# Designs tried in a protein design run: designed miniproteins, single chains, continued (5). Part 91

Each design is a single chain, and the fold is of that chain. pLDDT is the mean over its residues in the fold that is shown.

## One batch from the design tools (miniprotein)

Design m19157
Fold by ESMFold2-Fast:
Parts: C-alpha cells; structure tokens; sequence
Structure m19157 (fold): chain A 90 residues (1-90)
C-alpha cells in the first residue's frame, strides 16, 4: 500500500471512530464492522485504479467517504436493525 493510500484510510477511520463515540457500544461494533468492509474495498479499488492519487483525488475520496460514514452512522441511530441487515448483505 502506498503512503498516500494509507493516510487516506487512516483519516477516514479516525473520522468514523470520532463520530461513533456518540453511539451505544452495540452500534459502535456494527459501525466498526461496516467501516472495516468499506475501507478494505477502498484499499483494493485504489490499488487497482488510483495507485498514485493526486492531492485533488485524495481530498475528493476523503470527502466522499466521510459523507458515506455520516449517512451510515445516522442510519445506525435511526434504524439499527436495518443497518445490521445492510452490513450483513455486504
């Protein structure tokens, strides 16, 4: 993994961890499971399609993934059973 790819993954993970502090322990566990799946897919995709991301591409990827995490954390809060079912389907 490139240093740039690792930095992107680390920033997104840190964002998810900070945001999930407002959740119950059970919700945190499922959000962490979702984030692990999401970031593994991101790593695989970047290795294949964007192995040397520009600063603009890095910022774009981080912004999109932070927005996805915002959406999924809200789903976990509003419909935890639906969220668990979604994660199980991944």
Amino acid sequence: MSKETQEIIDEIRSYAEELSKSLTPEQQKEVNRYVDILLKRLEDNMKTNVPNPTKEEQDYIIDIYKKEIDTMVELAKKDFEGFKKLVDSL
Scores: mean pLDDT 84

Design m19158
Fold by ESMFold2-Fast:
Structure m19158 (fold): chain A 83 residues (1-83)
Amino acid sequence: SEELLKRLEELLEEKGASEAEKTLALSMARSALANEEERKKLEELLENNELTLAELVRYVLTSAVDRALEREKLEKELKKLLE
């Protein structure tokens, strides 16, 4: 998925993202690319030429946060079931 990360980086640069925004977004996207569903969502997002910088960064951050929250929820449910 190096091609998707390169496309994301190029799109972020075109939209005037700061180095901090690029670093954060690319780091979060790299984590998300371990999941096939999120990889497909990122591919669809990159096909949308009307996305603002804020929408791009928000998508990447929200996807990473939602994954972390889902993981915490599943871990808590598993602990309850094992009790």
Scores: mean pLDDT 69

Design m19159
Fold by ESMFold2-Fast:
Structure m19159 (fold): chain A 100 residues (1-100)
Amino acid sequence: VEKSIKELEELVEKIREAVRKGDAEAFLEYLKKAVEKILNTPGLSEEDKEEAELLLERAEKALEYAKTLPEEERQQVLEEIAESFEKFVKEIIEKLKEKE
């Protein structure tokens, strides 16, 4: 699973970069890739996989709502979603390291 850990760490960096650029489309694309990677990683619980899917669904809805907001408030929504998702992915990475 070392390759999965590295790929998830790279996706977290790409998510952070997209947020810094205010690129909501790239941000959502990298979130989808990270969730797909988690869903296809053996050794994770069904609960962890369900949480990943739920976080993606919530992020998609929050980003759609953010389109109705002024630019500064939209950026804040992106940062809040990114922070929540980064925390979750780091927890998944730690679980994968334990099972290496």
Scores: mean pLDDT 79

Design m19160
Fold by ESMFold2-Fast:
Structure m19160 (fold): chain A 99 residues (1-99)
Amino acid sequence: MEALKEVIEKYGKKEVELMLEAQEKSRILLEAVRKGEAEELFEKLEKLGELIEEHPEDLELIKKKAEELFGVDMEDAESVTEIVLRVIEKAAEEIERAK
């Protein structure tokens, strides 16, 4: 991953470790997209990503959108990273269930 040193300095080592753990789930998602099996799911991820880019500090708005799009409980999520990780986990579970 590019800029790993900058990410560690900016977010801390623990946050980077969580992102690396999500990498395996992200790989499952990418492979499903390549096969055309997760097109709707990818569209939902794009919508959430767009909202995060526009309102990165509005944690409550991001939580609400993630809950609406993915049906995941976000009440105890404390960061955008945690929201994204939960969404990736849910997306991977949905792909696994569709097999």
Scores: mean pLDDT 69

Design m19161
Fold by ESMFold2-Fast:
Structure m19161 (fold): chain A 83 residues (1-83)
Amino acid sequence: FVDMAERLFDQGRYRDAFRYAVRALQSPDPQVRIRAIDILYRIAVRDPSLRDDVIRVLERALQDPDPQVRRQARRAIRRLRRL
């Protein structure tokens, strides 16, 4: 799912990339979830109309069992609030 989100993002298909990145946040692999957070952040930067949706999804990731995933979600939310 995260590789598909990256490909769709590169094609400028931000809403489709968002859907795949949200699915990637459900991956059992914390490294995949970290990559999903990064692509969600990049989507929100490129398409401001998706920013509120991205922040809402990232707020759920603050409850992730992995501390690195939680840290990346906090960082992404903080950066988006500065925009």
Scores: mean pLDDT 87

Design m19162
Fold by ESMFold2-Fast:
Structure m19162 (fold): chain A 68 residues (1-68)
Amino acid sequence: GPSREQILELARADPRMTPAQREALEARLGVRTEEEAAEYQRRLEEDPEFLRADDAATRRLLEIFREQ
């Protein structure tokens, strides 16, 4: 499958991705430690707009892969 770097490149190149969706995807794919994973999960629980952007980014990424 594509690397994290390739996924981010695809997201940045797709005009259907909003800046908020790209930021949510970068936050998720940037997790490297348990501490960062815990912070990402807290943000999903406490920020409804971030959760919505993350969900939308995931769905759009799946559409991008389906179109390739």
Scores: mean pLDDT 79

Design m19163
Fold by ESMFold2-Fast:
Structure m19163 (fold): chain A 72 residues (1-72)
Amino acid sequence: SQELEDRLLEAIASGDVEEVRRILEELEKRGEGHLLTRHLDENGVGFFIQVAEETGNEEVVELLRERIASLL
């Protein structure tokens, strides 16, 4: 869902850890967890993790890494 992708990006950019958690749970419930593995780079790192690392919010990075690992 584009709406969930947009909301996830906003939550990551704002460092809203609780909103990131809620959106990740919603993605799982909808079977849309594969959105986290879209547009992997040459090292297998997803776009959302790259954005989180850019913001420097380590807790958000850890949440995204854990969720992606569960999908592989």
Scores: mean pLDDT 75

Design m19164
Fold by ESMFold2-Fast:
Structure m19164 (fold): chain A 75 residues (1-75)
Amino acid sequence: HMKLTDEEIDEAEELYKKIVENEQKNFDSILKEMTPEQKEKFLELRKKRLDDWYTRNSDLLKQIEARRAAEAAAA
């Protein structure tokens, strides 16, 4: 367990947002030019990479979710 500061959590969330935005932009562009067979392979690779990223950053994501849940419960 790694204790993260609010700044580190905010930075990680901003980085994640930028990654998702850039991937979505590139993904849409690539998919438009792909054959159905290429799309299938690309989607499988993307899913694997996202799953791997989530696994490696599960503790960070849990901390973000816990903070949001605590805020919602306090409201």
Scores: mean pLDDT 69

Design m19165
Fold by ESMFold2-Fast:
Structure m19165 (fold): chain A 88 residues (1-88)
Amino acid sequence: MKINGRELIENREKIISLKPKELVLYQIPPEDIQNVVNIISEIKPDKIIVENYTSIVGQLEPLLESIGYELVEKVVDGLHTTATFVRK
C-alpha cells in the first residue's frame, strides 16, 4: 500500500483494520512523524519503504528501530532518501 503521511493519519482506523503487509510512505511532514510511527506500531507491517526528505528519514530511523524494525536499504539522492525497513 502506497500512502502519504497525512492520508495515513486521516484514514488510521481503516488502514489498521486492513493490516497491510507492506507500506510505502511518502510526504510525511515533521509534525506527523510520531503519529505515523504510532500507527505503524498498531499495523505492524512486514515491510516499510519511506520516500521522504533525508532529514525526516533520519528522524524516523531510530523511532522505527525502537518498535522492532531494521533498516535494510537506504538510497540517498541529495535532499531525498528512500529507506527500506523490515520487521524483526
Scores: mean pLDDT 86

Design m19166
Fold by ESMFold2-Fast:
Structure m19166 (fold): chain A 97 residues (1-97)
Amino acid sequence: MSVREVLDALVRGLGGEVLPDGRHRLGPLGRAFALALGEERDVLTHEELLELLRKFAEGGSMDVVDQKPLELHPDEVEQALAVADAILRTFGRPLIA
């Protein structure tokens, strides 16, 4: 799975959609998540959405300039998956059988 596939799955899981130009339209839960992190836009680019996940993972990013070059790497995919799961648990229900 690529980071882009993780972000696409997260957006869809939060009731949003992936636009033909590659931007993500946030659904109601996705917008609630974004607003909690100070993002008021309902349509984000891949990079803007990835930045939002980084902010969540770190409890809020203090410095944009302190970003490592994150090209496709196993650690990035694992981090994105863990953050996406944590977000979905926040807004989704635990699986109650």
Scores: mean pLDDT 63

Design m19167
Fold by ESMFold2-Fast:
Order: structure tokens, then sequence, then C-alpha cells
Structure m19167 (fold): chain A 88 residues (1-88)
């Protein structure tokens, strides 16, 4: 499924942005604004991944994979939001 592949890519990118934001903040507290922007972008990517995975439920043979992708995307959006709130 192309939609599942695209959702997986966005999930991967969201995870990378969360990790980079955490490293940035841990390295230098003056970079809080930069870290917050990375978390905000990660939340946007995670929300888009969820939309793609929801659309993928219409495809034959990928319903379970799509549901797992939706759950993972929702969790990443929450993690990104919580990280942003924690450093603000």
Amino acid sequence: SKLIEEAAKLVYEARELIEKGQELYETDESLKEEAAKLFERAEELAKEAKRLAEDAKREEGVEETAEQAIALAENLAEVARENKQKIE
C-alpha cells in the first residue's frame, strides 16, 4: 500500500524530529524555541500520517496494518505535544 508506505515515512520523520528536539534542548536550554518548532512539526507529520493510514483502511489486505499505523501516529502526536508543553 502506497498510503501505508507514506504514513510509515511520516511516522519515521516525526520520530526523528522528536529525538532531535530532545537532543537540542538537552544540549542547550537557549535552543528551547528551536526544539519547540521541531516538536510542532513532528505533531503535524504525525497527524498527516494518521490521515493517510485512515485512508488506507479502504485498501484490501492492509486493515490491521492501517490500524497499527493510526495508533502509532496518535501516540507520536501526543508525545510531540507533551514534549513541547514540558519545555515551554
Scores: mean pLDDT 84

Design m19168
Fold by ESMFold2-Fast:
Structure m19168 (fold): chain A 72 residues (1-72)
Amino acid sequence: MDALAERILAALEAAARRLGLPDSFIAALRADWRARWAQIKATSKSDRERAQRLTAAALLAIGDMLDAVLAR
């Protein structure tokens, strides 16, 4: 699961760079993603629950990126 979480983070960072978001946004995204994943690992009872919550976190991160683009 950790390798999957880092792979998703890499994809999100690459998407943010392609959208022209600043390095400060990418740094915040990375910090928030790692904090969310640590919480998901600590509070989830199964790998299924971790996968579901990780998927939800990825969708929220995509929404945050779109909001940041539209705010320009």
Scores: mean pLDDT 83

Design m19169
Fold by ESMFold2-Fast:
Structure m19169 (fold): chain A 81 residues (1-81)
Amino acid sequence: MKLEEEKKKVEEEYEKRIEEIRKEAEKKGLPESVVVAREVALELEKAFLLRSIEILSENGIDVSKLTPGEAMSEGLKLLAK
């Protein structure tokens, strides 16, 4: 099972996206409130995607075949039950 590898990929991808937001904010002098809001949004998206991957994998779904958006959509359907 590749669940740990898929989770690691998600964590690495979101870490990069958060670092990019910080770098752009520093260069452009964005307000801290905007930076924090964007970081919180990405952390929430990451947490939801990781939980979706776990639930889908537990239900025998191959998460490697799903896009992040598809995984979150399918995970939400299972979480709502």
Scores: mean pLDDT 78

Design m19170
Fold by ESMFold2-Fast:
Structure m19170 (fold): chain A 100 residues (1-100)
Amino acid sequence: MEEVRRAAVERVTLNIIGLSVARLDAERKGDKKAAEITREAIDVLHETSRAIEAGDVEAVRKGAERLRELAKQARDMGYTELANLIERAAKDVEEAAEAL
């Protein structure tokens, strides 16, 4: 059980790193909307990491749902690469919920 939670937290951390790079790129380009969406996705992942450590499966699932909403928002705005990054994070979070 500890190994499962650790693996899930490590996967979430990798998604946070990837999104942090995307956020820095958006800020460098002056794209405030992309930076805002990316920041919110990172915040959701931090909350989800805490929920995984607590074994709160319902909170982890809500995190995945929020990430899918953010991915749709990014896609609708033409941020295809950002949307793909957030969708990958949502999938990893859903897999974490199934493994808890």
Scores: mean pLDDT 87

Design m19171
Fold by ESMFold2-Fast:
Structure m19171 (fold): chain A 83 residues (1-83)
Amino acid sequence: MEIERLREEVERLRREVLERLRGNPALQGLAEAALEAGREGLLGVAELVVEQMRELGASEETLELVREAARLAAKVAELEEEA
């Protein structure tokens, strides 16, 4: 099922982001907030959180992973409403 594969990819990206932010609980909390916004379909909110993470010194590579995870989480939410 495509939804299950997307959920697995979101969890993979979430774990990678949290590992990259290991030792920085503030950035880990913001990454989780961006992913939660994505899960609720609030991609504009997720983007604002990503910009806050950039201001706090998160790498562009890590920010791209957060954006991708939030985007896929929003796609999962959209598909769940249609299923």
Scores: mean pLDDT 84

Design m19172
Fold by ESMFold2-Fast:
Structure m19172 (fold): chain A 70 residues (1-70)
Amino acid sequence: HMREVRELLRKKVEEILKEAEKEGITNQYEIDRRVFEEAKKLAEELGLDPEQVLAMAKFIRDIILEEKKK
């Protein structure tokens, strides 16, 4: 259960970051807003705690951004 949710969330976060990069969006607030909206939507669809899914989305975002560092 947790593994499947994490994989789905990672894919969504990666898509958001890729689309933001394509659009030239460098504003962290706008990127975070998009990530939070998808996390909340996924939490509602799966009947999960929105705060828990949001925390997981933030963690995944941080990992992806760290992987992109030099």
Scores: mean pLDDT 76

Design m19173
Fold by ESMFold2-Fast:
Structure m19173 (fold): chain A 88 residues (1-88)
Amino acid sequence: SLKLSLEEQKEILEKLLKKSEKKTIYTGFLYSLEGNDDKAQELLKDVSLDDVDNTILEILKEQYKLGLKTEKDPEKIKKLKKALEAFK
């Protein structure tokens, strides 16, 4: 199993942005990780997660859960929790 830091999770999202036609979704997730909730909400409010590859969503969800277990910074924990909420 992969153990990913918050920075590594951002790198995955940035790589998905470069290769995906669904750049808006991944940009929204990046804003959520940065703590820019207003911008994340603007981009994600009208976008269905069903439009994203379920395999990629499950990978990101599991990596965010792993990050939450290993992270000690309360602010970073808050960002990871917000990212996980985006997958609901």
Scores: mean pLDDT 61

Design m19174
Fold by ESMFold2-Fast:
Structure m19174 (fold): chain A 75 residues (1-75)
Amino acid sequence: SSEVLRALFLQTAEGLRRLSADPSTAPDVIEEMDRLIEENPEHSATLNQLKDLVLAHAARLANPEVTPPSTVVVP
């Protein structure tokens, strides 16, 4: 139902906010996302997309000096 999906989005947004405030929470946020996917398989496609976003954000926070776009350096 739309109510369940709304709750899942709010939980994901809260996790992402926690991650942005404290990058050390990344493993906990990722585990929470995995639990949401497992408990809501009918929304797994949407939740997996959100998890990918969380993983990318966590990786960037762990290495803030990395250049995000792939720079083609081959001649």
Scores: mean pLDDT 74

Design m19175
Fold by ESMFold2-Fast:
Structure m19175 (fold): chain A 98 residues (1-98)
Amino acid sequence: MKEKIEEYIKKAREHARRVGELLGRPDEFLAKVDEAIELIKSGTKEQADKALELMSEFAREAVALARENPEKRDEVIAHVREMATAGAKAANLKYKEE
């Protein structure tokens, strides 16, 4: 399971990096995902729930910024969906460990 959690974390981080690049804010979006990653690594359900909330905030912010950049909107939305999916999978696997 640890290897799968690390794989999903890497996928979430890569998609977040791409969203940040597309929106001109790579450090800001990567920092938010790194915070969520640390919460997932804690291994508690409460921290996993917090990580999912942070990922939801990331998604809302990225979509709002994408509205100002319509040419990049569809690509941003696709990466946000992949990031959220990977993050949710990592959190679900981690909290099942107790």
Scores: mean pLDDT 75

Design m19176
Fold by ESMFold2-Fast:
Structure m19176 (fold): chain A 67 residues (1-67)
Amino acid sequence: MDALRARLRQLADRARQLGDARTERRSLELVRVLDIFAQRSTPADLKAMIAMIEQEVARIEARLAAL
């Protein structure tokens, strides 16, 4: 959990440095989604959400790394 939050915040910081306001906002939205699921979801639902967020983060990271 904390590692994924740190990764999302680093992604938001990188997007901000590149002037990509959309990616910055999306990364911060994913932190909020993760926090909501951590508070309100079953362990199984949380695990599924983490997997989905990790896939989206990997796609965004690959795109930003290509710049």
Scores: mean pLDDT 82

Design m19177
Fold by ESMFold2-Fast:
Structure m19177 (fold): chain A 65 residues (1-65)
Amino acid sequence: KEIILDTTIAMLEIAKSAGLLKKYEVSGDKITIYATEDSPEIRKVLKDLEEVAKEAGYELELVFV
């Protein structure tokens, strides 16, 4: 669980550095991702992250701001 969470956080940091998301928050077993616009690029990143996070027992939520 910890190793998979670390991988998920690393992927989120890469996506943030690429400008695909504004920020993310981890609360209990939920990871919330904040994006400015709905784009094919962010949806592709979410699809990949959802698979990894689900294996770790985390739920992903996308919020547009």
Scores: mean pLDDT 73

Design m19178
Fold by ESMFold2-Fast:
Structure m19178 (fold): chain A 75 residues (1-75)
Amino acid sequence: SEKEEALRLVLRGAEDMIAAGNPANALSAMRIAFRRYADAEKQAKAEGILAEAEKLTDPAEVGAMIREGVDLVLA
């Protein structure tokens, strides 16, 4: 679907932001994407995953949690 394509495109951008040393921008972009493209019943849970990711210092762990949120929304 168009929403799935949009979420996957934002995920690639978020992964690039993390690789550039900017996980805060990646998390911000993902919150906006989930609000715009996620179904309402999954949005709150996906935003909760992002809130837990904000507490992490390892960029690889932040990326893994962002992926978990996207997989939840696309399930």
Scores: mean pLDDT 86

Design m19179
Fold by ESMFold2-Fast:
Structure m19179 (fold): chain A 108 residues (1-108)
Amino acid sequence: MIVTVDASEEGARKALEALNKGETVEIIVDESTTDEGVGRLNEAILKAKKGKVILRNVTPESAKHAASIAGAALRAGNEVTLEADSPEAQKLLDEEFKKAKEYVERVK
């Protein structure tokens, strides 16, 4: 089952519960995403059982937030899929995600 969440307090709670149930979590990471919301999601992901995380609706403005969440998900042992809303967002996301993957591999 796929559970769709955002970077809200309720979204972070749902993400934790879904991952612990072995469900796939889809996170909407658009321009409304905040640093505080990213922090909550990262804590939830790191505390949860490993599974599959999908990040969607990533914009050029939210690419760094998406990379941060993806990094936390990778560090927790999750499979991560990234979907950007535009070619510009995809390019930024690919660059930031590559850095996040290299960092996680180095510090594990």
Scores: mean pLDDT 80

Design m19180
Fold by ESMFold2-Fast:
Structure m19180 (fold): chain A 59 residues (1-59)
Amino acid sequence: SSAAAEGILAGARLALETGSVAIAGAALKEGQELLDQGVTDPRVHEGVALAREALARYR
């Protein structure tokens, strides 16, 4: 859904800003789950990419 896609992107951005590995991990897991279900919303793709960046930086 659009709300879920927006939440993933917002969560990933928050994780990058705050250094929260927990928020980054949650956004990545939820976003990847939606992608695996065939969701093609670009906010999910962007959120997953940003969540991976946060995990690479802060993990």
Scores: mean pLDDT 84

Design m19181
Fold by ESMFold2-Fast:
Structure m19181 (fold): chain A 61 residues (1-61)
Amino acid sequence: SMMEKMIEAAANMIVELARKNKLSREQFLAVARAFADHLVARGLISEEQAEELIRRAEELW
């Protein structure tokens, strides 16, 4: 679906930005969680989709 493609693109962007900024794995996960939580708070994605975003980002790390 379009949403799955958007989540994959967001996960890739988060990983690229974290690597470019030389974040530790712990810092990367904290930023990914904060971003996902922000999207849920704004009503843009569900909590289930937020967990999928984090799972995909962790797999790319």
Scores: mean pLDDT 86

Design m19182
Fold by ESMFold2-Fast:
Structure m19182 (fold): chain A 63 residues (1-63)
Amino acid sequence: MSEAERLGREGVELKEKGIELLKNDPSKVTYGIGLILRGIGLGLQALLLDPENPLAKEVVPGA
């Protein structure tokens, strides 16, 4: 697996976990947002390494 694929997968997982927390646990809003931002950051790093990476495009809004 390329580094871009690894970062993209980690980004998707963190973003999904953050979104799930926002929907299911209102007391964890700040933590959930933090996970989403971390996921987006990993997705951006993946796009810098491989702009055509589909997993990175899923994480980054408007990519």
Scores: mean pLDDT 74

Design m19183
Fold by ESMFold2-Fast:
Structure m19183 (fold): chain A 65 residues (1-65)
Amino acid sequence: SPSEEEEIRKVLNRSFLALMDRMGEVIDKAIANKWSREELQEQLDKVAQEIAKERKEEIAKVKAK
């Protein structure tokens, strides 16, 4: 439905902004704490996976309505 499509678009927009914000925080922490490239990559991967999971769960909730 048009309402469902609008809600999904809002979820995608929120997910993208949250990803950008959390990745920025990880990069700032890496610089401040002089993290290794491996530590930075691990934390970036973790953030990307968490955001992807949250996005999928929110989209599933919209579709269940």
Scores: mean pLDDT 86

Design m19184
Fold by ESMFold2-Fast:
Structure m19184 (fold): chain A 77 residues (1-77)
Amino acid sequence: MEEEKREQIAELMALGAFYVEHNLELSEEELEELRKLAEELEPYFEKLATEASDEVRKEVLERAREIYEKLKAEAAA
């Protein structure tokens, strides 16, 4: 799987987790951007689940956690 797509999946996972925790506090523009990204990445999520190695899935999950923690820190500031 392409490194750029792995990064985008990690970002989407982090944003999704943040969105759920914070009661949908996204603007209309942010929600539209998230929707577009989710649609674009749908086939790559399928590849991650079915074709990717355990190591690749672990790396994506670790990256998502990094982005999530950064989002939390920025929201707290």
Scores: mean pLDDT 74

Design m19185
Fold by ESMFold2-Fast:
Structure m19185 (fold): chain A 82 residues (1-82)
Amino acid sequence: VKAKLYTPSPKVLEFLKTSGAKKKEYTPSEIYEYIAKYVVDNKLINSDGKIDLSGTLLEEIVGKKEMTFDELLKAIFSLFTE
């Protein structure tokens, strides 16, 4: 079965490459895993259960300092094309 592949915008591709990604196209599961790993590795989850993006490349990509993980996923996915 062929998985649906998405092409990142240039800024999102830069983020993915910084996170160890080496491909030009990604599945939704791969995108989720890279974002989740970045959040966990950088300890970005605050006491309110929100993601603190302050000073990260993700703040530059989404234009916000704080959001929920679900909002972050939706914002990043909106920057991919089929």
Scores: mean pLDDT 79

Design m19186
Fold by ESMFold2-Fast:
Structure m19186 (fold): chain A 70 residues (1-70)
Amino acid sequence: SEAVERAKEARKRKEKAMEELRKTPEGDTQGVARAIGRILRAIGDGIEAGLRARKTDPEAAEKAFEIAGD
């Protein structure tokens, strides 16, 4: 389903951003803020995918929310 696929893509973006954050030096304030911003946006994208599917595919919406919460 589109919602589950979008949520999985968002989770992959979140994982990449978390790895970027891990590799960013603590003193690089802009780099740290940018990586955190990408993590938060990816989480939001996964939640949005679930919300959009709620009326047409409630089961896919539930799975998308589960993926976003991981």
Scores: mean pLDDT 86

Design m19187
Fold by ESMFold2-Fast:
Structure m19187 (fold): chain A 80 residues (1-80)
Amino acid sequence: MKMSKKEAIEEAKKIRDEISGTLELPGAEDLSPDEALAIGEKQVDEEVKKKLIDKGISEKLANEAIKEVKKEQKEQDEKS
Protein backbone atom coordinates (compact mmCIF):
# COMPACT_ATOMS: atom_id res chain seq x y z
CA MET A 1 0.00 0.00 0.00
CA LYS A 2 1.46 3.36 -1.08
CA MET A 3 0.58 6.28 1.16
CA SER A 4 -0.19 9.73 -0.22
CA LYS A 5 2.10 12.62 0.77
CA LYS A 6 -0.68 14.01 3.00
CA GLU A 7 -1.06 10.66 4.81
CA ALA A 8 2.73 10.41 5.24
CA ILE A 9 2.79 13.94 6.74
CA GLU A 10 0.04 13.02 9.22
CA GLU A 11 1.88 9.81 10.16
CA ALA A 12 5.14 11.78 10.58
CA LYS A 13 3.34 14.22 12.92
CA LYS A 14 2.00 11.34 15.05
CA ILE A 15 5.42 9.68 15.28
CA ARG A 16 7.09 13.02 16.03
CA ASP A 17 4.61 13.74 18.86
CA GLU A 18 5.22 10.26 20.33
CA ILE A 19 9.02 10.63 20.12
CA SER A 20 9.00 14.23 21.41
CA GLY A 21 6.98 13.10 24.45
CA THR A 22 9.52 10.40 25.36
CA LEU A 23 12.82 11.69 23.93
CA GLU A 24 15.46 12.51 26.54
CA LEU A 25 18.01 15.13 25.51
CA PRO A 26 21.47 14.68 27.15
CA GLY A 27 21.94 17.66 29.47
CA ALA A 28 18.74 19.33 28.22
CA GLU A 29 18.18 21.03 31.61
CA ASP A 30 21.59 22.75 31.25
CA LEU A 31 20.98 23.87 27.65
CA SER A 32 19.38 27.07 26.40
CA PRO A 33 15.94 26.59 24.80
CA ASP A 34 17.46 27.23 21.35
CA GLU A 35 20.24 24.65 21.88
CA ALA A 36 17.81 22.03 23.23
CA LEU A 37 15.47 22.66 20.28
CA ALA A 38 18.28 22.27 17.71
CA ILE A 39 19.50 18.97 19.22
CA GLY A 40 15.95 17.69 19.68
CA GLU A 41 14.94 18.50 16.09
CA LYS A 42 17.89 16.53 14.67
CA GLN A 43 17.17 13.50 16.86
CA VAL A 44 13.41 13.63 16.15
CA ASP A 45 14.01 13.90 12.37
CA GLU A 46 16.19 10.76 12.38
CA GLU A 47 13.76 8.76 14.54
CA VAL A 48 10.71 9.85 12.51
CA LYS A 49 12.47 8.85 9.27
CA LYS A 50 13.35 5.39 10.65
CA LYS A 51 9.81 4.78 11.93
CA LEU A 52 8.20 5.93 8.67
CA ILE A 53 10.43 3.54 6.68
CA ASP A 54 9.59 0.74 9.17
CA LYS A 55 5.88 1.40 8.46
CA GLY A 56 6.49 0.86 4.73
CA ILE A 57 6.80 4.48 3.64
CA SER A 58 9.50 5.06 1.02
CA GLU A 59 12.64 6.99 2.01
CA LYS A 60 11.78 9.71 -0.54
CA LEU A 61 8.25 10.13 0.82
CA ALA A 62 9.52 10.04 4.43
CA ASN A 63 12.02 12.84 3.67
CA GLU A 64 9.26 14.92 2.01
CA ALA A 65 6.91 14.39 4.99
CA ILE A 66 9.63 15.45 7.45
CA LYS A 67 10.33 18.60 5.37
CA GLU A 68 6.64 19.57 5.49
CA VAL A 69 6.41 18.96 9.25
CA LYS A 70 9.53 21.11 9.81
CA LYS A 71 8.12 23.86 7.55
CA GLU A 72 4.90 24.00 9.61
CA GLN A 73 6.93 24.08 12.84
CA LYS A 74 9.09 26.98 11.57
CA GLU A 75 5.94 28.93 10.67
CA GLN A 76 4.72 28.47 14.27
CA ASP A 77 8.13 29.51 15.68
CA GLU A 78 8.02 32.73 13.60
CA LYS A 79 4.84 33.74 15.45
CA SER A 80 6.66 33.81 18.79
Scores: mean pLDDT 69

Design m19188
Fold by ESMFold2-Fast:
Structure m19188 (fold): chain A 88 residues (1-88)
Amino acid sequence: LKIEFLEKIDELSEDGLRILAKILVTVKTPEELQEFLAYLSEKDITLIEIERKEIDGELIIKAYLAVHPSSPITFEEVLEILKEINEK
């Protein structure tokens, strides 16, 4: 699984979540996607999918990362999480 940081955002979603970042996720297997989503859920981070493409058997997902407005999670902590996942 590879994550590319696209942009920093500080906006509210339609559901009232605070959007922190836009990312591009490249996933080789459905299992990698499920593990990634589970990892984000453990950290109270919600992935809001924008678009999905399949290229050469890989899933490419463009998404927002969002948190509850009362969450103490910062943009900087999200960047650290993404870095940890990419260094796996």
Scores: mean pLDDT 80

Design m19189
Fold by ESMFold2-Fast:
Structure m19189 (fold): chain A 58 residues (1-58)
Amino acid sequence: GREEAEKALRQLIEEKGLSAITDDVLRELAEKYGLSLAEVRRIAQNLMTKYTKEQLAK
């Protein structure tokens, strides 16, 4: 579900950085975890915002 998609996105960001979050990756995660593309895009956007703020603060 959502938590699994979020975990996969976190791992991808940690491995390859924010630029690795592509529409192809989001589509694959949506299909794999039974989510809509819109939901995976929201998860990715929230995560990218948090990474940008938290990684600058740490």
Scores: mean pLDDT 77

Design m19190
Fold by ESMFold2-Fast:
Order: C-alpha cells, then structure tokens, then sequence
Structure m19190 (fold): chain A 55 residues (1-55)
C-alpha cells in the first residue's frame, strides 16, 4: 500500500540520519535482500533508489 511505502521511506531516512554512510549502505543492501526474499520488489526498488543516491 502507499502508506507502507511511505513508512519504508521514512525508516530509511531515519536510518541514514543515525548511521555513518558506510554502515547505512550495508544496512540498505541487507534490507533490499530481505525485501526481495519476501517478493516485495516495489519496496526493494525504493531502497535501491536510496542506495544509488548514496553511491
């Protein structure tokens, strides 16, 4: 749902504000893998966009 996607974005933004860049990248990669393992490709895509912005 749109509400769930917004919460994912908010969680990622919070994570990025609290962690060093290198650790935030590792955490994002782990979250992407977790989303894909559960078939949540649309959420994995949101996380990949955020990861690309850091690289």
Amino acid sequence: SMMEREKVREGVDYLLSTLPRDQAIVELESMIELMRSHGREEWAAVLEERLAALR
Scores: mean pLDDT 77

Design m19191
Fold by ESMFold2-Fast:
Structure m19191 (fold): chain A 65 residues (1-65)
Amino acid sequence: SMLQQIQQRIAQLSLDAFVNIMRRSDAEAQAKQITDISEMIEIMGRVAKEEQAKLKAEEAKLLAE
């Protein structure tokens, strides 16, 4: 059904967001030569919020179809 197709796409977007959080956080920590665990956690938190916002917007587009 259309609902099942939408749910599958949302699941894939969630996995993509998770991978993006990990890749972006690692890349930024490396570029800034961050070695402090607290600073690494802050980077991950910020990147996770940004990826969550993108995910929510993309899910809204799929549901608005």
Scores: mean pLDDT 81

Design m19192
Fold by ESMFold2-Fast:
Structure m19192 (fold): chain A 71 residues (1-71)
Amino acid sequence: GRRDQDLAAAVTAIQGMATAYNAGRVSFQDIVNSVRALRAAGVSVSVLRDAINQVTAMDDAQKAALIATLD
């Protein structure tokens, strides 16, 4: 369904940005901007929260900070 497709796409996008951030290629703000772009494209906040929690390239503090931007 759309939720499963949106979730898979969000996980892939956020995982890629988090990997780039850990490699020093992008800022944390670039990850925030990518999440905002997904939301602007119609991905729900619930799906974005689930996607952020599934990303393996972020620690719990980074995940909490990113989720806090979804208010």
Scores: mean pLDDT 87

